# Ledger of designs, part 31: designed miniproteins, single chains, continued (2)

Each design is a single chain, and the fold is of that chain. pLDDT is the mean over its residues in the fold that is shown.

## One batch from the design tools (miniprotein)

Design m5049
Fold by ESMFold2-Fast:
Structure m5049 (fold): chain A 100 residues (1-100)
Amino acid sequence: MNTLESLDTKRKLLLTIERKEENPEVSIKELADEVIEWLKKSKSIEDVEVLELTETRAVIGFTADGVGETMVAMYLGSLKVKYPEFEFTLETEDGSLDEI
């Protein structure tokens, strides 16, 4: 049904950060804290929470509109360049990617 207001519709998103190397210079916790701080600065992003935090992965849940999703996707692009030792995955709560 109606996709016409999907850009203003807020939905739950999951950001997963996974460690590829056993001894990265930056810890998962430090990287998760940086991401959480960035997410909290945007008015298009709300309900930022840590769902999982271990030495090898972090899962951060938040609610974002279409603008917020675009901003996060661009930010993840920069994070992948800055932290090549980590994998970043963004998905919707229903397990479907809005864009593949």
Scores: mean pLDDT 75

Design m5050
Fold by ESMFold2-Fast:
Structure m5050 (fold): chain A 61 residues (1-61)
Amino acid sequence: MAEEKIREFLEKHKEIAEEALKKYPSPVVQNDLARLVEVTAQLLSPDEAAELYRLMAEAQK
């Protein structure tokens, strides 16, 4: 599933994802994949953020 690829990407960047959750300590962010993608992308490099948004776009099709 496309969501599985997003979760794999977040696992590769789990330190950044954990920092994003620490910065936005909300159950809404923690349980909503789209919100987690959005906040994690803010802490990624431009190239990594672009890849994460590409995976998100594929998941929404």
Scores: mean pLDDT 72

Design m5051
Fold by ESMFold2-Fast:
Structure m5051 (fold): chain A 91 residues (1-91)
Amino acid sequence: SRREELLREAARYLEEAVRAAEAGDAEKAIEYAAEGLAHLAEAAESPLSFEEAKEKARKMLEQFLKEKGIDALLERIRGALASVRAELASG
């Protein structure tokens, strides 16, 4: 379904975000995570445009990085990825 396609794209981007964060590249991690979260928002039928959802996610993640650091950002991205994977496993 379209929803499953969007969830698979969200998972793909969040997996790239995890790899970037593990490599210490916070900027790349945020960019990939924002893209993934925008796909997740579309799958959840958010009224925001894709671009608005991505920008909102980017700002949230940048603020989180500033307040909590890269290790906490990595854990947050891993949590989002686990949630998307669970949704895909549920149908």
Scores: mean pLDDT 88

Design m5052
Fold by ESMFold2-Fast:
Structure m5052 (fold): chain A 62 residues (1-62)
Amino acid sequence: SLGEQRLRRARERREAMTPVLKEAAEKNKDKNPWGVEAIRIGLEAETPEERFKKLDELEKKR
């Protein structure tokens, strides 16, 4: 189904972004370390609700 295909592609994109996140962390560690962590949370979270919850928690710890 289209829903299954979209979920599969979303997972593939998240997996493909792992090396990009590692490079971004190294490049931006001094500029925006919390921003890099927020991107990581966004990619790891499977639902919008979980993503917003974890991002809100991260911002409160800044």
Scores: mean pLDDT 68

Design m5053
Fold by ESMFold2-Fast:
Structure m5053 (fold): chain A 61 residues (1-61)
Amino acid sequence: MVDEAAELGRELAPEVKPEDYSPENLERAQLDSIARMVEAIDKIESMSREEIEKLNEELKK
């Protein structure tokens, strides 16, 4: 729900004007959420590679 994100934004920036709650500002918040999701996926992929290499090194011993 966008309501909680908007309230958290208010607590972080109490000076936010009502006009700042325009659809354009909501779209920016959505883009930020997508960027965070992409970073999480990228991190998971990196962790998978690390685990595979760790297993290969254990097998070598």
Scores: mean pLDDT 64

Design m5054
Fold by ESMFold2-Fast:
Structure m5054 (fold): chain A 105 residues (1-105)
Amino acid sequence: MLVERMRELAEKLEPEMKKKIEEVIAEIPKAKEYIEKNLPPELAEVALRLLETVLRGQITKLELYLLKKEGAEQEKIDELEAEIEELEARARELRAEFERLEAEL
């Protein structure tokens, strides 16, 4: 689902930016495989949640970029900016959880 949304948004971007997003999309399966093969199950679960949260943040940032380019209403821009702040806060919490679990293993 997240990868499909990123691809949909990439089609609306400038060619150079589209290429960079396509390169990010190509790395996602490799990141998941690395996590699943190299980390203990408890760390892998937190790492996968962190990866999903970071990807949601990137998608929301792309949506914000496109809305600003289209001249969308300020209220919609403010809502996406707030969502980005919440996703970044969640990512910080997940990174702290990962560090705590890694120190205990």
Scores: mean pLDDT 84

Design m5055
Fold by ESMFold2-Fast:
Structure m5055 (fold): chain A 105 residues (1-105)
Amino acid sequence: EGLVDIAKEYLARGNIDMADIWYIYAISVALREGRYEEAIKIAEEALAYPELKDSVRLYRYLGEAYEKLGRKDDAIDYYKKALALAESRNNHKMVAEIKERLAAL
């Protein structure tokens, strides 16, 4: 809860990069604690903001949360969205990471 509030404060200040970082941190904590449905809710809330709608990391973590829930088709869909965005931005490290995740499914 507190981590999401910090992200929202950065959004209110117009600091989109810090908002993205704190949302990712909140999602990563939820994933580590096995709170996969909560991780999905946090990621979907973040992606609903126009400023965060194209965040590669948010889509990648959303894919991981669905993967952990055994929702393979949803995981594949979100990983493919993250992959398309990472490829369009020439982010070779993220492309490699997402391709490895997809190959493991």
Scores: mean pLDDT 87

Design m5056
Fold by ESMFold2-Fast:
Structure m5056 (fold): chain A 79 residues (1-79)
Amino acid sequence: SEDNKLQSVALAHDVGQALLDAGASKQEAADLAGDIFNLGLQKGAEVAQEVADAVIEAARTDGAEAAIRVGREKIKEAS
């Protein structure tokens, strides 16, 4: 749906920004943000939101490397 696409775009942007703020490279931020966007398209924005929230929290508390690890694990579980 259009709404699902718009929400997935917003989530990808928020994840990318959180990763950049935590010290990730532009490529690392783009790669994970893109994977979360695709997850939202395939499994729904609600699933992508749960993964995005976990990544943003990990980026804030534990840094970029930990956030990328959390994001990869949760995407695998959701896929």
Scores: mean pLDDT 88

Design m5057
Fold by ESMFold2-Fast:
Structure m5057 (fold): chain A 56 residues (1-56)
Amino acid sequence: DLVATVLEATADMPEESKVQFLARAYDTRPDDGPAPPSEEALAKAREALEAFKAAS
């Protein structure tokens, strides 16, 4: 749900921006507030994007 929603919202953006937005969704939660995405969050976002592309 989150992955599909973020990817649809960022459809007009380059892959780099999609990865950054996905990483932010994974790394920062609304209960804590904004923080820069971690390397783990960026790696997870990249994997999610690749899996989504492979599934299509």
Scores: mean pLDDT 69

Design m5058
Fold by ESMFold2-Fast:
Structure m5058 (fold): chain A 98 residues (1-98)
Amino acid sequence: SDLVQALQDIEKTLALGEQEQARAQETIARLRALLADPSASEQDILREISELESVRTKLELIAEQLRKAGLTDKAEQIRKLVEQVEAFIDEAVARLTS
């Protein structure tokens, strides 16, 4: 039934959201460790920033899919995470240029 398919699609989108949230946390932890290490290479830092940008883009797509499905509260939670990720990227870039 169309309702069963819609439910399955929502469940898949929610699972992808959980996976990308975990990836964001792991990437932030690695990037934070690199930023705290004065011997860390700029190349390694830029690679983790690039990975975090990829996660941000995927989270934005997931938030939009959830919003279209009527899960507005869950979409807003993911959108707030996107804003936190963007703020951390900005701080990391600023530290490289300081």
Scores: mean pLDDT 85

Design m5059
Fold by ESMFold2-Fast:
Structure m5059 (fold): chain A 87 residues (1-87)
Amino acid sequence: SMQQSIRLTGQGTLLNDQGNYDQGLSLYNQSLSLDPNNYIAWTNRGDSYYNQGNYDQSISDYQQSLSINPNNVLAQQNLQQTLSNIQ
């Protein structure tokens, strides 16, 4: 459900903030399996990949977030930052 997807996204973000990226990614993947339209989960998974240096997956996830919600300013900014770092 949407509520379960949102909750799992929040738990994933908490784990990523603690440096537990593998567990955070697992929770984002579960969140997205429940609600693939959860653009926040796409954005936060992109942030996780960025912090791990996986820029290709980060870009892909930000683009997915923006395909769902084009007005997501955070995803737009994070995508631009990621692209700037790959020059």
Scores: mean pLDDT 87

Design m5060
Fold by ESMFold2-Fast:
Structure m5060 (fold): chain A 103 residues (1-103)
Amino acid sequence: SEEKEREELIQKGMEYGLKGSKYIEEGKYDEALEYYKKALELFEKAGDNFGIARVYGNIARIYLKQGKIDEAIQYLQKALALYQQENDPRVAGLQAYLDQLQA
């Protein structure tokens, strides 16, 4: 079914996201970005705005660890827009963090 297919996309997206997070902890940022890109494509196909926003946040975290602050801000702004659209309570914390980074 379409609903089952969507659920399978979300589950696989989560699996790739977890692999990406593991590679961040190991300092393997290129591998982490590859897995987050795979997760992003799956969440986009599923229409999972929360999954997309989480991946953008994790990509931003990689750019922050690499000292690429401007790229990190762009991805955090993309995540913020999705959380605002979904009326998610993470908006306040993410906005405060963005304000700090741009200060």
Scores: mean pLDDT 89

Design m5061
Fold by ESMFold2-Fast:
Structure m5061 (fold): chain A 79 residues (1-79)
Amino acid sequence: SAIEKYIKYVEEKWGRELDGEKSKELIRKEAEEFLNDPEAQEELQRAIEELDTLPASVQEEVKFVKEIVEEKKKELEEK
């Protein structure tokens, strides 16, 4: 389903590249892409809602993405 595709996307692209030091740069780059892609935003919301059912490693990843996306959202809300 859609949430599984998002998790797979996060695992493949973010799980490997989000390994430590490069996570901040990658996330900032991807956060803007997320905000420019409504489909990705919907998948993120689904992952957040199902957070308690996800594996611990994925939960941490979703939380991190959520915080960065919320930070970007705040910037947009200013306008």
Scores: mean pLDDT 62

Design m5062
Fold by ESMFold2-Fast:
Structure m5062 (fold): chain A 81 residues (1-81)
Amino acid sequence: MEKLKEELEKAVKEVLERLKKAGMESTAEAVKKHLEELRKAGASDEELLEGAKAILNMLDTAEKKGAIETVAKELELFLKY
């Protein structure tokens, strides 16, 4: 349990830092709020970690292709509900 929580906190922090470094601070805040809402809705730390890892994979791919704005826009639409 403890290790999973630490991995989740690291993954979330990396997502937020990478988005902020790319100038996507509003998207970083939307991701943070979305993860907190999922936790309130009963999502497990394991489910949240998988979500954070999926976002990290999208950011890694987008950064290599120079398409980070496209990924940020898709995330914003998804998170807006």
Scores: mean pLDDT 74

Design m5063
Fold by ESMFold2-Fast:
Structure m5063 (fold): chain A 57 residues (1-57)
Amino acid sequence: SLYLRIAAHDLGLSVEQVREIVELIREGVSNREIAEKFGISEKNVSNLRKAIEEGLL
């Protein structure tokens, strides 16, 4: 997915790390826990959650 590559670049993460975040979101892990694990903001996790809900991921 092009969106996956863009999100990874913008967050300073690998594509594999963004895929792991997507799986954690689908499993119901909190924005705070994901943010702390990957060193990103809760707002960044919230934006990824919205992208999943909108079918962009």
Scores: mean pLDDT 87

Design m5064
Fold by ESMFold2-Fast:
Structure m5064 (fold): chain A 100 residues (1-100)
Amino acid sequence: SEEELKERALKAAEAILEAVKKYSSDEEFIKRVEELLKKLKELVENNAPLEEIIKVLQEMRETLLELKEKETDPLVKALLDTMIREVEEIIEEIKKELEK
């Protein structure tokens, strides 16, 4: 399931970028998410280990937490919470895979 975890991480990052572009006007955070997605794609294409994937996901989580603190719309905050939880779940699953 290492390949499945990498695919899931990539799909989550793509969905996060689409959501941030749609619901956020913060160009700085949009660009940060774009850069993290690009890094994640490069790692997956180069068959990088899960330890490197988890680092990018941790940066994505931190970026989403910063965006949530600046957000005033409660519906957008709820969406950000959902995305943060998804990233945290993927990180936990990767950690479990690395312990096998």
Scores: mean pLDDT 86

Design m5065
Fold by ESMFold2-Fast:
Structure m5065 (fold): chain A 73 residues (1-73)
Amino acid sequence: AIEKIEEAKKLVEENKNASPEELAKLLREYARKYRDDPIAATVLDEAARLAEEGASAEEIAEMLEKALKSLKE
């Protein structure tokens, strides 16, 4: 789970100038790719939902960082 979410966070940070729709599409693709990992898929689906609601790349990266910190505990 952790490595998959870290990869998604890096993807969001590298695409900080992408539209919310493009970020949502990328995050949905990653959630589907990792659907066999329910923790990673759930976190990535939530990130995609935030992007669909217009959240910035910075806000999405912060959410993913909080999820990573929770999982590392």
Scores: mean pLDDT 79

Design m5066
Fold by ESMFold2-Fast:
Structure m5066 (fold): chain A 71 residues (1-71)
Amino acid sequence: PEKAIEYLDQAGIAVSAGRRDLALRYLEEALKLVTDPEAKKHIEEAIQAVRDGDYETALEHIKKAIEILLK
């Protein structure tokens, strides 16, 4: 879970910096490592939010995925 959380943290930093393509790469890498279905759903929602340019919603879903993976 640690490596997936690291990718999600990097995705959050990229989103905050407006780096769309970098954020998507980190989210996709995290998605490959995550098996928890609730965390996976939030990562998928974050990817869609980034694609839509809704960075605030993307950050919320990244935060939710990290919270789930830390349990």
Scores: mean pLDDT 88

Design m5067
Fold by ESMFold2-Fast:
Structure m5067 (fold): chain A 76 residues (1-76)
Amino acid sequence: ADELLKEALEALKAGDFGKGRELAVKAITLYAKAGDLDKALEALGQVMDVLQQQNRSGFARDLMLDVGEALATAIR
């Protein structure tokens, strides 16, 4: 999870939003599946901060929806 989060943040900073979003969703869902909600929320916050710094509010919204769907799938 930590390595995936690092790769996600690097991809987002490099402008590879597709790869960054995929890796971010995977990292956040892995933390949640492990029962570490604090780390899952921290990871989401870090990703959202990077997107906010890049003025990508629409992409941040879409990422939030992806995270919600992935978490819903992960807990089933």
Scores: mean pLDDT 76

Design m5068
Fold by ESMFold2-Fast:
Structure m5068 (fold): chain A 85 residues (1-85)
Amino acid sequence: MKNPSSAIALATEVAKLVKSLNSDNVTIEVYNEKTGEKKTFKSLTEVQRYLLSTHFPKGSVLRVKVTSEDGKTKEKEFVLEQDID
């Protein structure tokens, strides 16, 4: 899913991305192209708290980059077609 419609859907897709690296230690970067805000997290729990407690305006494009301790990197783009609370 590239267009999550709720905070729970967004958090679920980010959780899938993080888990796909199969690493206990990760760095997660979330960049909102619409607002220019960039946030960095050290765990799945931290990023999920952020995504569930942060308002994202309609038209936000979130680039989520996950890097494992062994240097593996995955990136995914989420286009938000509605306001996410």
Scores: mean pLDDT 79

Design m5069
Fold by ESMFold2-Fast:
Formats: structure tokens, sequence, C-alpha cells
Structure m5069 (fold): chain A 89 residues (1-89)
């Protein structure tokens, strides 16, 4: 049985994921190089997979809500930093 705390954390994780993916998608839309667009898409796909795995672990009780929220913020920051570095070059 999943707790209310786990359910609320999943909702917040989804919001952070979706916001980060929207920012990456905006960078992809602004990019003119197809290779950069493909790399940005890969970063987005990787983030989505990592966050989905994290939500699964949270719902199974393998990680606390607090730890899951810290990890998703770290994953989002890393993904955005990688995406911004690609468009800056």
Amino acid sequence: VVSEEQRKAVQEIREIRDETLRRIAALRAAATDPAVQAQLAAIGNELEQEVNDLMRDLMQGKISPEEALKRVRELAEEALARAEALVAS
C-alpha cells in the first residue's frame, strides 16, 4: 500500500520532470543543427527514463519521498546543464 506522502512526492516529481522536459524541448526547438537537436532529444529521453525508474522505486518503498525529491532535482539540474552546454557551443 502506497502512502499519501509517496503519492504527493510522485506528483511533485512528475511536475519537475515535465517542467525540465519543456525547457529541453524549447532548447531543441531553438537549435538549428540536427545533431544538436538529436543530442537534446537523447538528454530528454534519458531524464524521462531515470525519473520513471525513480518513481517506481519510490512507489515500491525502496527510497524515501525526501530522497526521491533530492534525486529528481539533481537529475533535472544535470540534464539542463548538459542541454545548455550543447546550445552554447
Scores: mean pLDDT 86

Design m5070
Fold by ESMFold2-Fast:
Structure m5070 (fold): chain A 67 residues (1-67)
Amino acid sequence: SDVQTGNSQIQGLLNSNQTKTAVGAVRLAIDDGDLKAAEQAVQEAYDFSQDSGDVVRKEYEELVAKK
């Protein structure tokens, strides 16, 4: 998207913070047994960026495999 042309350092910091927030949300949802909430957190990360979504999706898959 044209709107992504800008300060890539700021975009990187925002991406990192959003990824951490989404990972935390997935971990809490899985601990509560709420797979729907965990999937929503994964989707929200993908809506923010593909890189963030990929990281959060991997965390979700690993936590589900352990439960």
Scores: mean pLDDT 74

Design m5071
Fold by ESMFold2-Fast:
Formats: sequence, structure tokens, C-alpha cells
Structure m5071 (fold): chain A 64 residues (1-64)
Amino acid sequence: STAEIIAKLKAVRDLLEAGKGGPVLLEVALHDLQLPEEIRAAALAAARERGPIAGLDLVLEQLS
């Protein structure tokens, strides 16, 4: 469900805020959650420009 996906992404965000992992953690999470290619591509582009938390926040905004 969308709520479960949001909860998992928030858990990943907490790990990123704690310095546990980086862009690879975001990439793995997006792949494992089987998000649409368009969302995944946009998130990874944002992560390259502004870091993995910015990429993850883009996904959360699109799912809300």
C-alpha cells in the first residue's frame, strides 16, 4: 500500500539523517519498493544535484 511505502521511505530517511548509508541506500530502497521508473529517475536526478535526502523527499512529495 502507499502508506507502507511512505513508512519504509521515512525509515530510510531517518538512516540517511543519521549518516547511515548514502546514495546507494536510496537507490536500493527505490528498487526494492518497485516504484515507477519516472519517479525513480526523478529521485536519482535530484539526489545527484542535492543529495540523497532531497531525492527521497521528492518521492515522498509525489506519493502524498
Scores: mean pLDDT 82

Design m5072
Fold by ESMFold2-Fast:
Structure m5072 (fold): chain A 82 residues (1-82)
Amino acid sequence: SAAEAARAAAELEKMREMARRARELAEHGSPEEAARAMVEVLEYLKNDKSVSQEAREYALRTLQEVAARNPEAAALADRLLE
């Protein structure tokens, strides 16, 4: 339906914005800020089962790129998830 398509588009856009924030903080922010942004994305994916597979794959790929560029932020995110 049009309403379902609109919800899917909104979730994808929200996910893109969260992933973009994590990327920006990994490049220009502190490792702690980047780690918190990464955790926020991961918790959103865990708690919102309505997030489309496309949005999930985009977010996870972006987080992998962030982790590769900022291993310190990735390590801190792992600690925050414990």
Scores: mean pLDDT 79

Design m5073
Fold by ESMFold2-Fast:
Parts: sequence; structure tokens; C-alpha cells
Structure m5073 (fold): chain A 103 residues (1-103)
Amino acid sequence: SSNQRLSRVLRDSGRLTRTASDDDARRAAPYIERAGDIVFRGGDRDVGRRLRDAGRLLRQGRRDEASRTLRDAGRLAGRDVSDDTARQAYPYMVRARDILRTG
């Protein structure tokens, strides 16, 4: 399902954030923030806020906190986010994951 795919990419992004450079983290942040906006507007305000917070934490260089926030968002997204909303947010999270992987 789309929400399980979103859950997995969020958890993968959280793991990758721990070892990413500050430059890669800053480049990934706007994509995570965009995914958060989509999820928030889609009706899951808790997961949406967590993704916005993760993007802000990445911009601030607070990678351990961002990693934990992304992993928590991933767990909740697999349970709570609708498949339609997850499908809309997924490509932004794939882009963020790919940026984090390049470090």
C-alpha cells in the first residue's frame, strides 16, 4: 500500500540522516517539508507537523533529533496516513532519501 511505502521511505530517511553531511541534510529539508505540507493538508496533522519539524531540524544541523522525528513519523504514517495522501507525499520523500544517500 502507498502508506506502507511512505512509512518505509520515512524510516530509511531517518536512518540516512544520522550519517548525512550538513549540506545533504539542508538540501533534503525542503522536500521533507513539502511532504509534511501534503500530509498536513491531507488531514493527518500529527504526521504532517512531525515532517515539518524534521525539515526544520535538518536546516538547523540537529540531525539526531531529525532522525528520531522521521522514524517516528514513518511509524505513524504506516498506521494513520491515507493511501491517497501517502501517494502524493511519496515522491518528495524519495527525493529527500536520495539526497541523504549521496553523503
Scores: mean pLDDT 90

Design m5074
Fold by ESMFold2-Fast:
Structure m5074 (fold): chain A 118 residues (1-118)
Amino acid sequence: MKEALLEAAKLVKEKKYVEAAEILVKAAPDSAEALYRAGQYYLYAGDVEKAIELYRKAIELDPDDIDALVFLAQLLREQGDLEEAIETYEQALEVAKKQNNEELAAKLEAAIERLKAE
């Protein structure tokens, strides 16, 4: 994976985001971190659907990845998948509480209440 990360970083500098993402997925298909990074690269390429797919897989491998949960919830909200966005924010809120991150927990509670009011 270390060599794949270096090659992916080189491709990102060339704005070859899909190729960078594919290298990471092929090198480490069972790594939550690799799938999360690949999802970010697909998002830079404008492929939101593929980014969501990879973030969901990353969360299945690491359910406590709060960054992946928050990013997935934001993307689902932007796509209009409000019910899944709320559920994903609620998962992120439980992780924030478990990590004693009171500031993030308060922000997530506010985001959930705003979505429920729509």
Scores: mean pLDDT 84

Design m5075
Fold by ESMFold2-Fast:
Structure m5075 (fold): chain A 74 residues (1-74)
Amino acid sequence: MLSPEEAIEILEKGAKEIIEEAEKKNLKQAVDAVRKETERAIKELKEKESISEEELDKMQMRILGAYMKAERAE
């Protein structure tokens, strides 16, 4: 079990790395998609007292999925 604060830090770090790669490739839609999905996940986490590793993994996959979908559209 992770605290919401720990889960948020993990998601933000992962999202930052994805965004930096997308910016280097000039993928503006992918950057926006990752930011939007990360903000949604963070809002969900702020309402929780604790989070499982499985739930965190699902949130990370949602963020990566948003990147992949947006990258294909560019």
Scores: mean pLDDT 83

Design m5076
Fold by ESMFold2-Fast:
Structure m5076 (fold): chain A 93 residues (1-93)
Amino acid sequence: MEKEKEEEKRRELGRELAFDLYVGMVRADMDRLDAEEQAEVERLIALAREGNEDARRAIGYLADALILEHLGAAAGAAASRAAYRAYAARAEA
């Protein structure tokens, strides 16, 4: 048994599962986004599935921002929104 290969596969599956959970969270709150932001999110999801790590991070930060906005944590939500915009810009460059 190649233990390192199995560990790498488990890490990959964990990353895919975590990303799918973030995508689910963002999609559950899509009605809270404007039409331009919804289109950007769908492009970022596609880029992340093609292996773009900046797009993957952008989606994670957007999920965090939407949760923090729901909880009324305005400063934290603003910080996560800023991180989302930065990574989204890098992904689309």
Scores: mean pLDDT 78

Design m5077
Fold by ESMFold2-Fast:
Structure m5077 (fold): chain A 91 residues (1-91)
Amino acid sequence: SRIETAKALYEKSEALAAEKEAAGDEAGALYYRAHALYAKARLAEEQGKLEEARRLFEEALELQKEALLLAGMPEEEAERLREEGLRAFEE
């Protein structure tokens, strides 16, 4: 169930990212790509691949930061959210 949910989230996020990219919404495309990587990280975690899950999660947070910056969020706020997300995962 959790594995199937993560796969469905990944596929949907990838489709939404492609749709946003086609529409010229660069921030939206990066945002959904971040969500796709997050779903992939959760899938890896459910499979016991903890090192892979962490790597994918770190990449997802980096893309989320880039999306937020493009959407007009201040650099300091975007970096704070990335660091908070990483700490929450490492805990």
Scores: mean pLDDT 83

Design m5078
Fold by ESMFold2-Fast:
Structure m5078 (fold): chain A 64 residues (1-64)
Amino acid sequence: ASPQQIAAASNFIVQKVKQECPGAVKNEADLKTFCEQVVSAYRGDLSQAELQDLAGRVVNFISK
């Protein structure tokens, strides 16, 4: 994935976490860094379906 795709995907996940788990967002910079690391580790071009699945997994992980 390109740096632009990583940034866009990470921002989407951050926004989803903020909406679904507001209590988990204590530091937005740390959350953004975590999401960028997760997206980078994915190593693929993210389709809309893959992005939504990844976002759901991150939300579930953080909400526990």
Scores: mean pLDDT 76

Design m5079
Fold by ESMFold2-Fast:
Structure m5079 (fold): chain A 97 residues (1-97)
Amino acid sequence: KLEEKAKELEEGAENSIKAGEESFKRAKELAEKGGKPSDVVSAGSGSVLSYIGAATNYLLGARLVPEREEEFLKKAEEALEKAREVLKEINELLEKM
């Protein structure tokens, strides 16, 4: 019952991770091609927000299905770590521009 909703949240989180990967890739391509710093920040911010969204979905999933709490909390932590990595790399790209 709640497992179905948790699966929807897990799928939403996975989609958010993919969106985060694509936005981060775009930010790097923009920096490499001499794009505007504002466009790099916009794409990088989109990536960070997508990973935070994934973490939020996993945290809610953990709440709905206690049997999967440890798994979902670990995935949320991994998504937040990816958000931190993106922020670090975007800052490094902006310093080189």
Scores: mean pLDDT 88

Design m5080
Fold by ESMFold2-Fast:
Structure m5080 (fold): chain A 84 residues (1-84)
Amino acid sequence: MSELSKEEIQKLYKELSNIVLTPDTTLEDVIKKLNPNATDEQIDEAIKRLSERVGLPLTKDTKLVQAGVTLEDLVELYKFLKEN
């Protein structure tokens, strides 16, 4: 697995903070912000992994503010998208 540097994590936190401030932002929107070239299959797999992390059945249309995800969960999601 790719390990993120502290600098990459801090940059990602800044980018994610801007997303988190938008109440209409969906999980698909976040994934596409982290990887603009993500395929539908990559998005579906990322949502599945995130659902397993938070213990809830999340979908692409789930609002980020309703998903119960943390910045740490989004960092792990970014690692997954970067490796695939």
Scores: mean pLDDT 73

Design m5081
Fold by ESMFold2-Fast:
Structure m5081 (fold): chain A 65 residues (1-65)
Amino acid sequence: GLSAEEARRRGEELARRVRAGELSADEAQKMATGLVARSSDDAAAREAVRGAEEVGRELRKRGLA
């Protein structure tokens, strides 16, 4: 599983890539779901969910969600 710091870093990077227009909505959603699924401990799961929410917000801001 992912550590909390790794989950946070991956979530931030995913949101950044969405902001840069590097990912489709489908790709971003799949990667966010994978991040949550790989975050098995409570701290990592909380960071992964936060990252997924950030990705969703960036997708909506770009009109992709």
Scores: mean pLDDT 78

Design m5082
Fold by ESMFold2-Fast:
Structure m5082 (fold): chain A 61 residues (1-61)
Amino acid sequence: AAYERGKKAGEEQAKIEIEVNGDPVPYAPAPSGDATPASRQAVEGAREALKKAYEEYQKKK
């Protein structure tokens, strides 16, 4: 649940960032200011989604 939630959030954020900046920005690990078991799972999902979205966008440009 937490992992899936993070993954979806990461995908949506990647789309917004690209729209706003007009350019793909290399994904970077969100600076973790808090670490809980659930947050850790969500962060991992988000990072994986961002990485995948970034690679897909790089192919399309």
Scores: mean pLDDT 59

Design m5083
Fold by ESMFold2-Fast:
Structure m5083 (fold): chain A 78 residues (1-78)
Amino acid sequence: LSPEEVVELAKEILERVRNTPGVPAAVRAAAFALADAAQEYKETGDREPLLAAARELRRLATAAGDEGTAQLADKILE
C-alpha cells in the first residue's frame, strides 16, 4: 500500500468503528491511534508506529469478533 492508501484505509476503519454500535472503547481508541500513525507514516516514512498500531487494532478487533475491522487492519500488515 502507498502512504496515501494507508491513510485512506485508516480513515475507512475509523468511520466503520464510529458508525458501528457496540464496538468496545479499546477498539475505537486503537482505530484513532492507527489514523494518527498512518498520517505520521505519510509524513516521515516511519513504518514502526504504523505496524504497531495495526497489530494492536487487529488483536483487539479479533478479540471483539469484529472480523471486518481485523481484516482491514491486516491489509496494512502485508
Scores: mean pLDDT 83

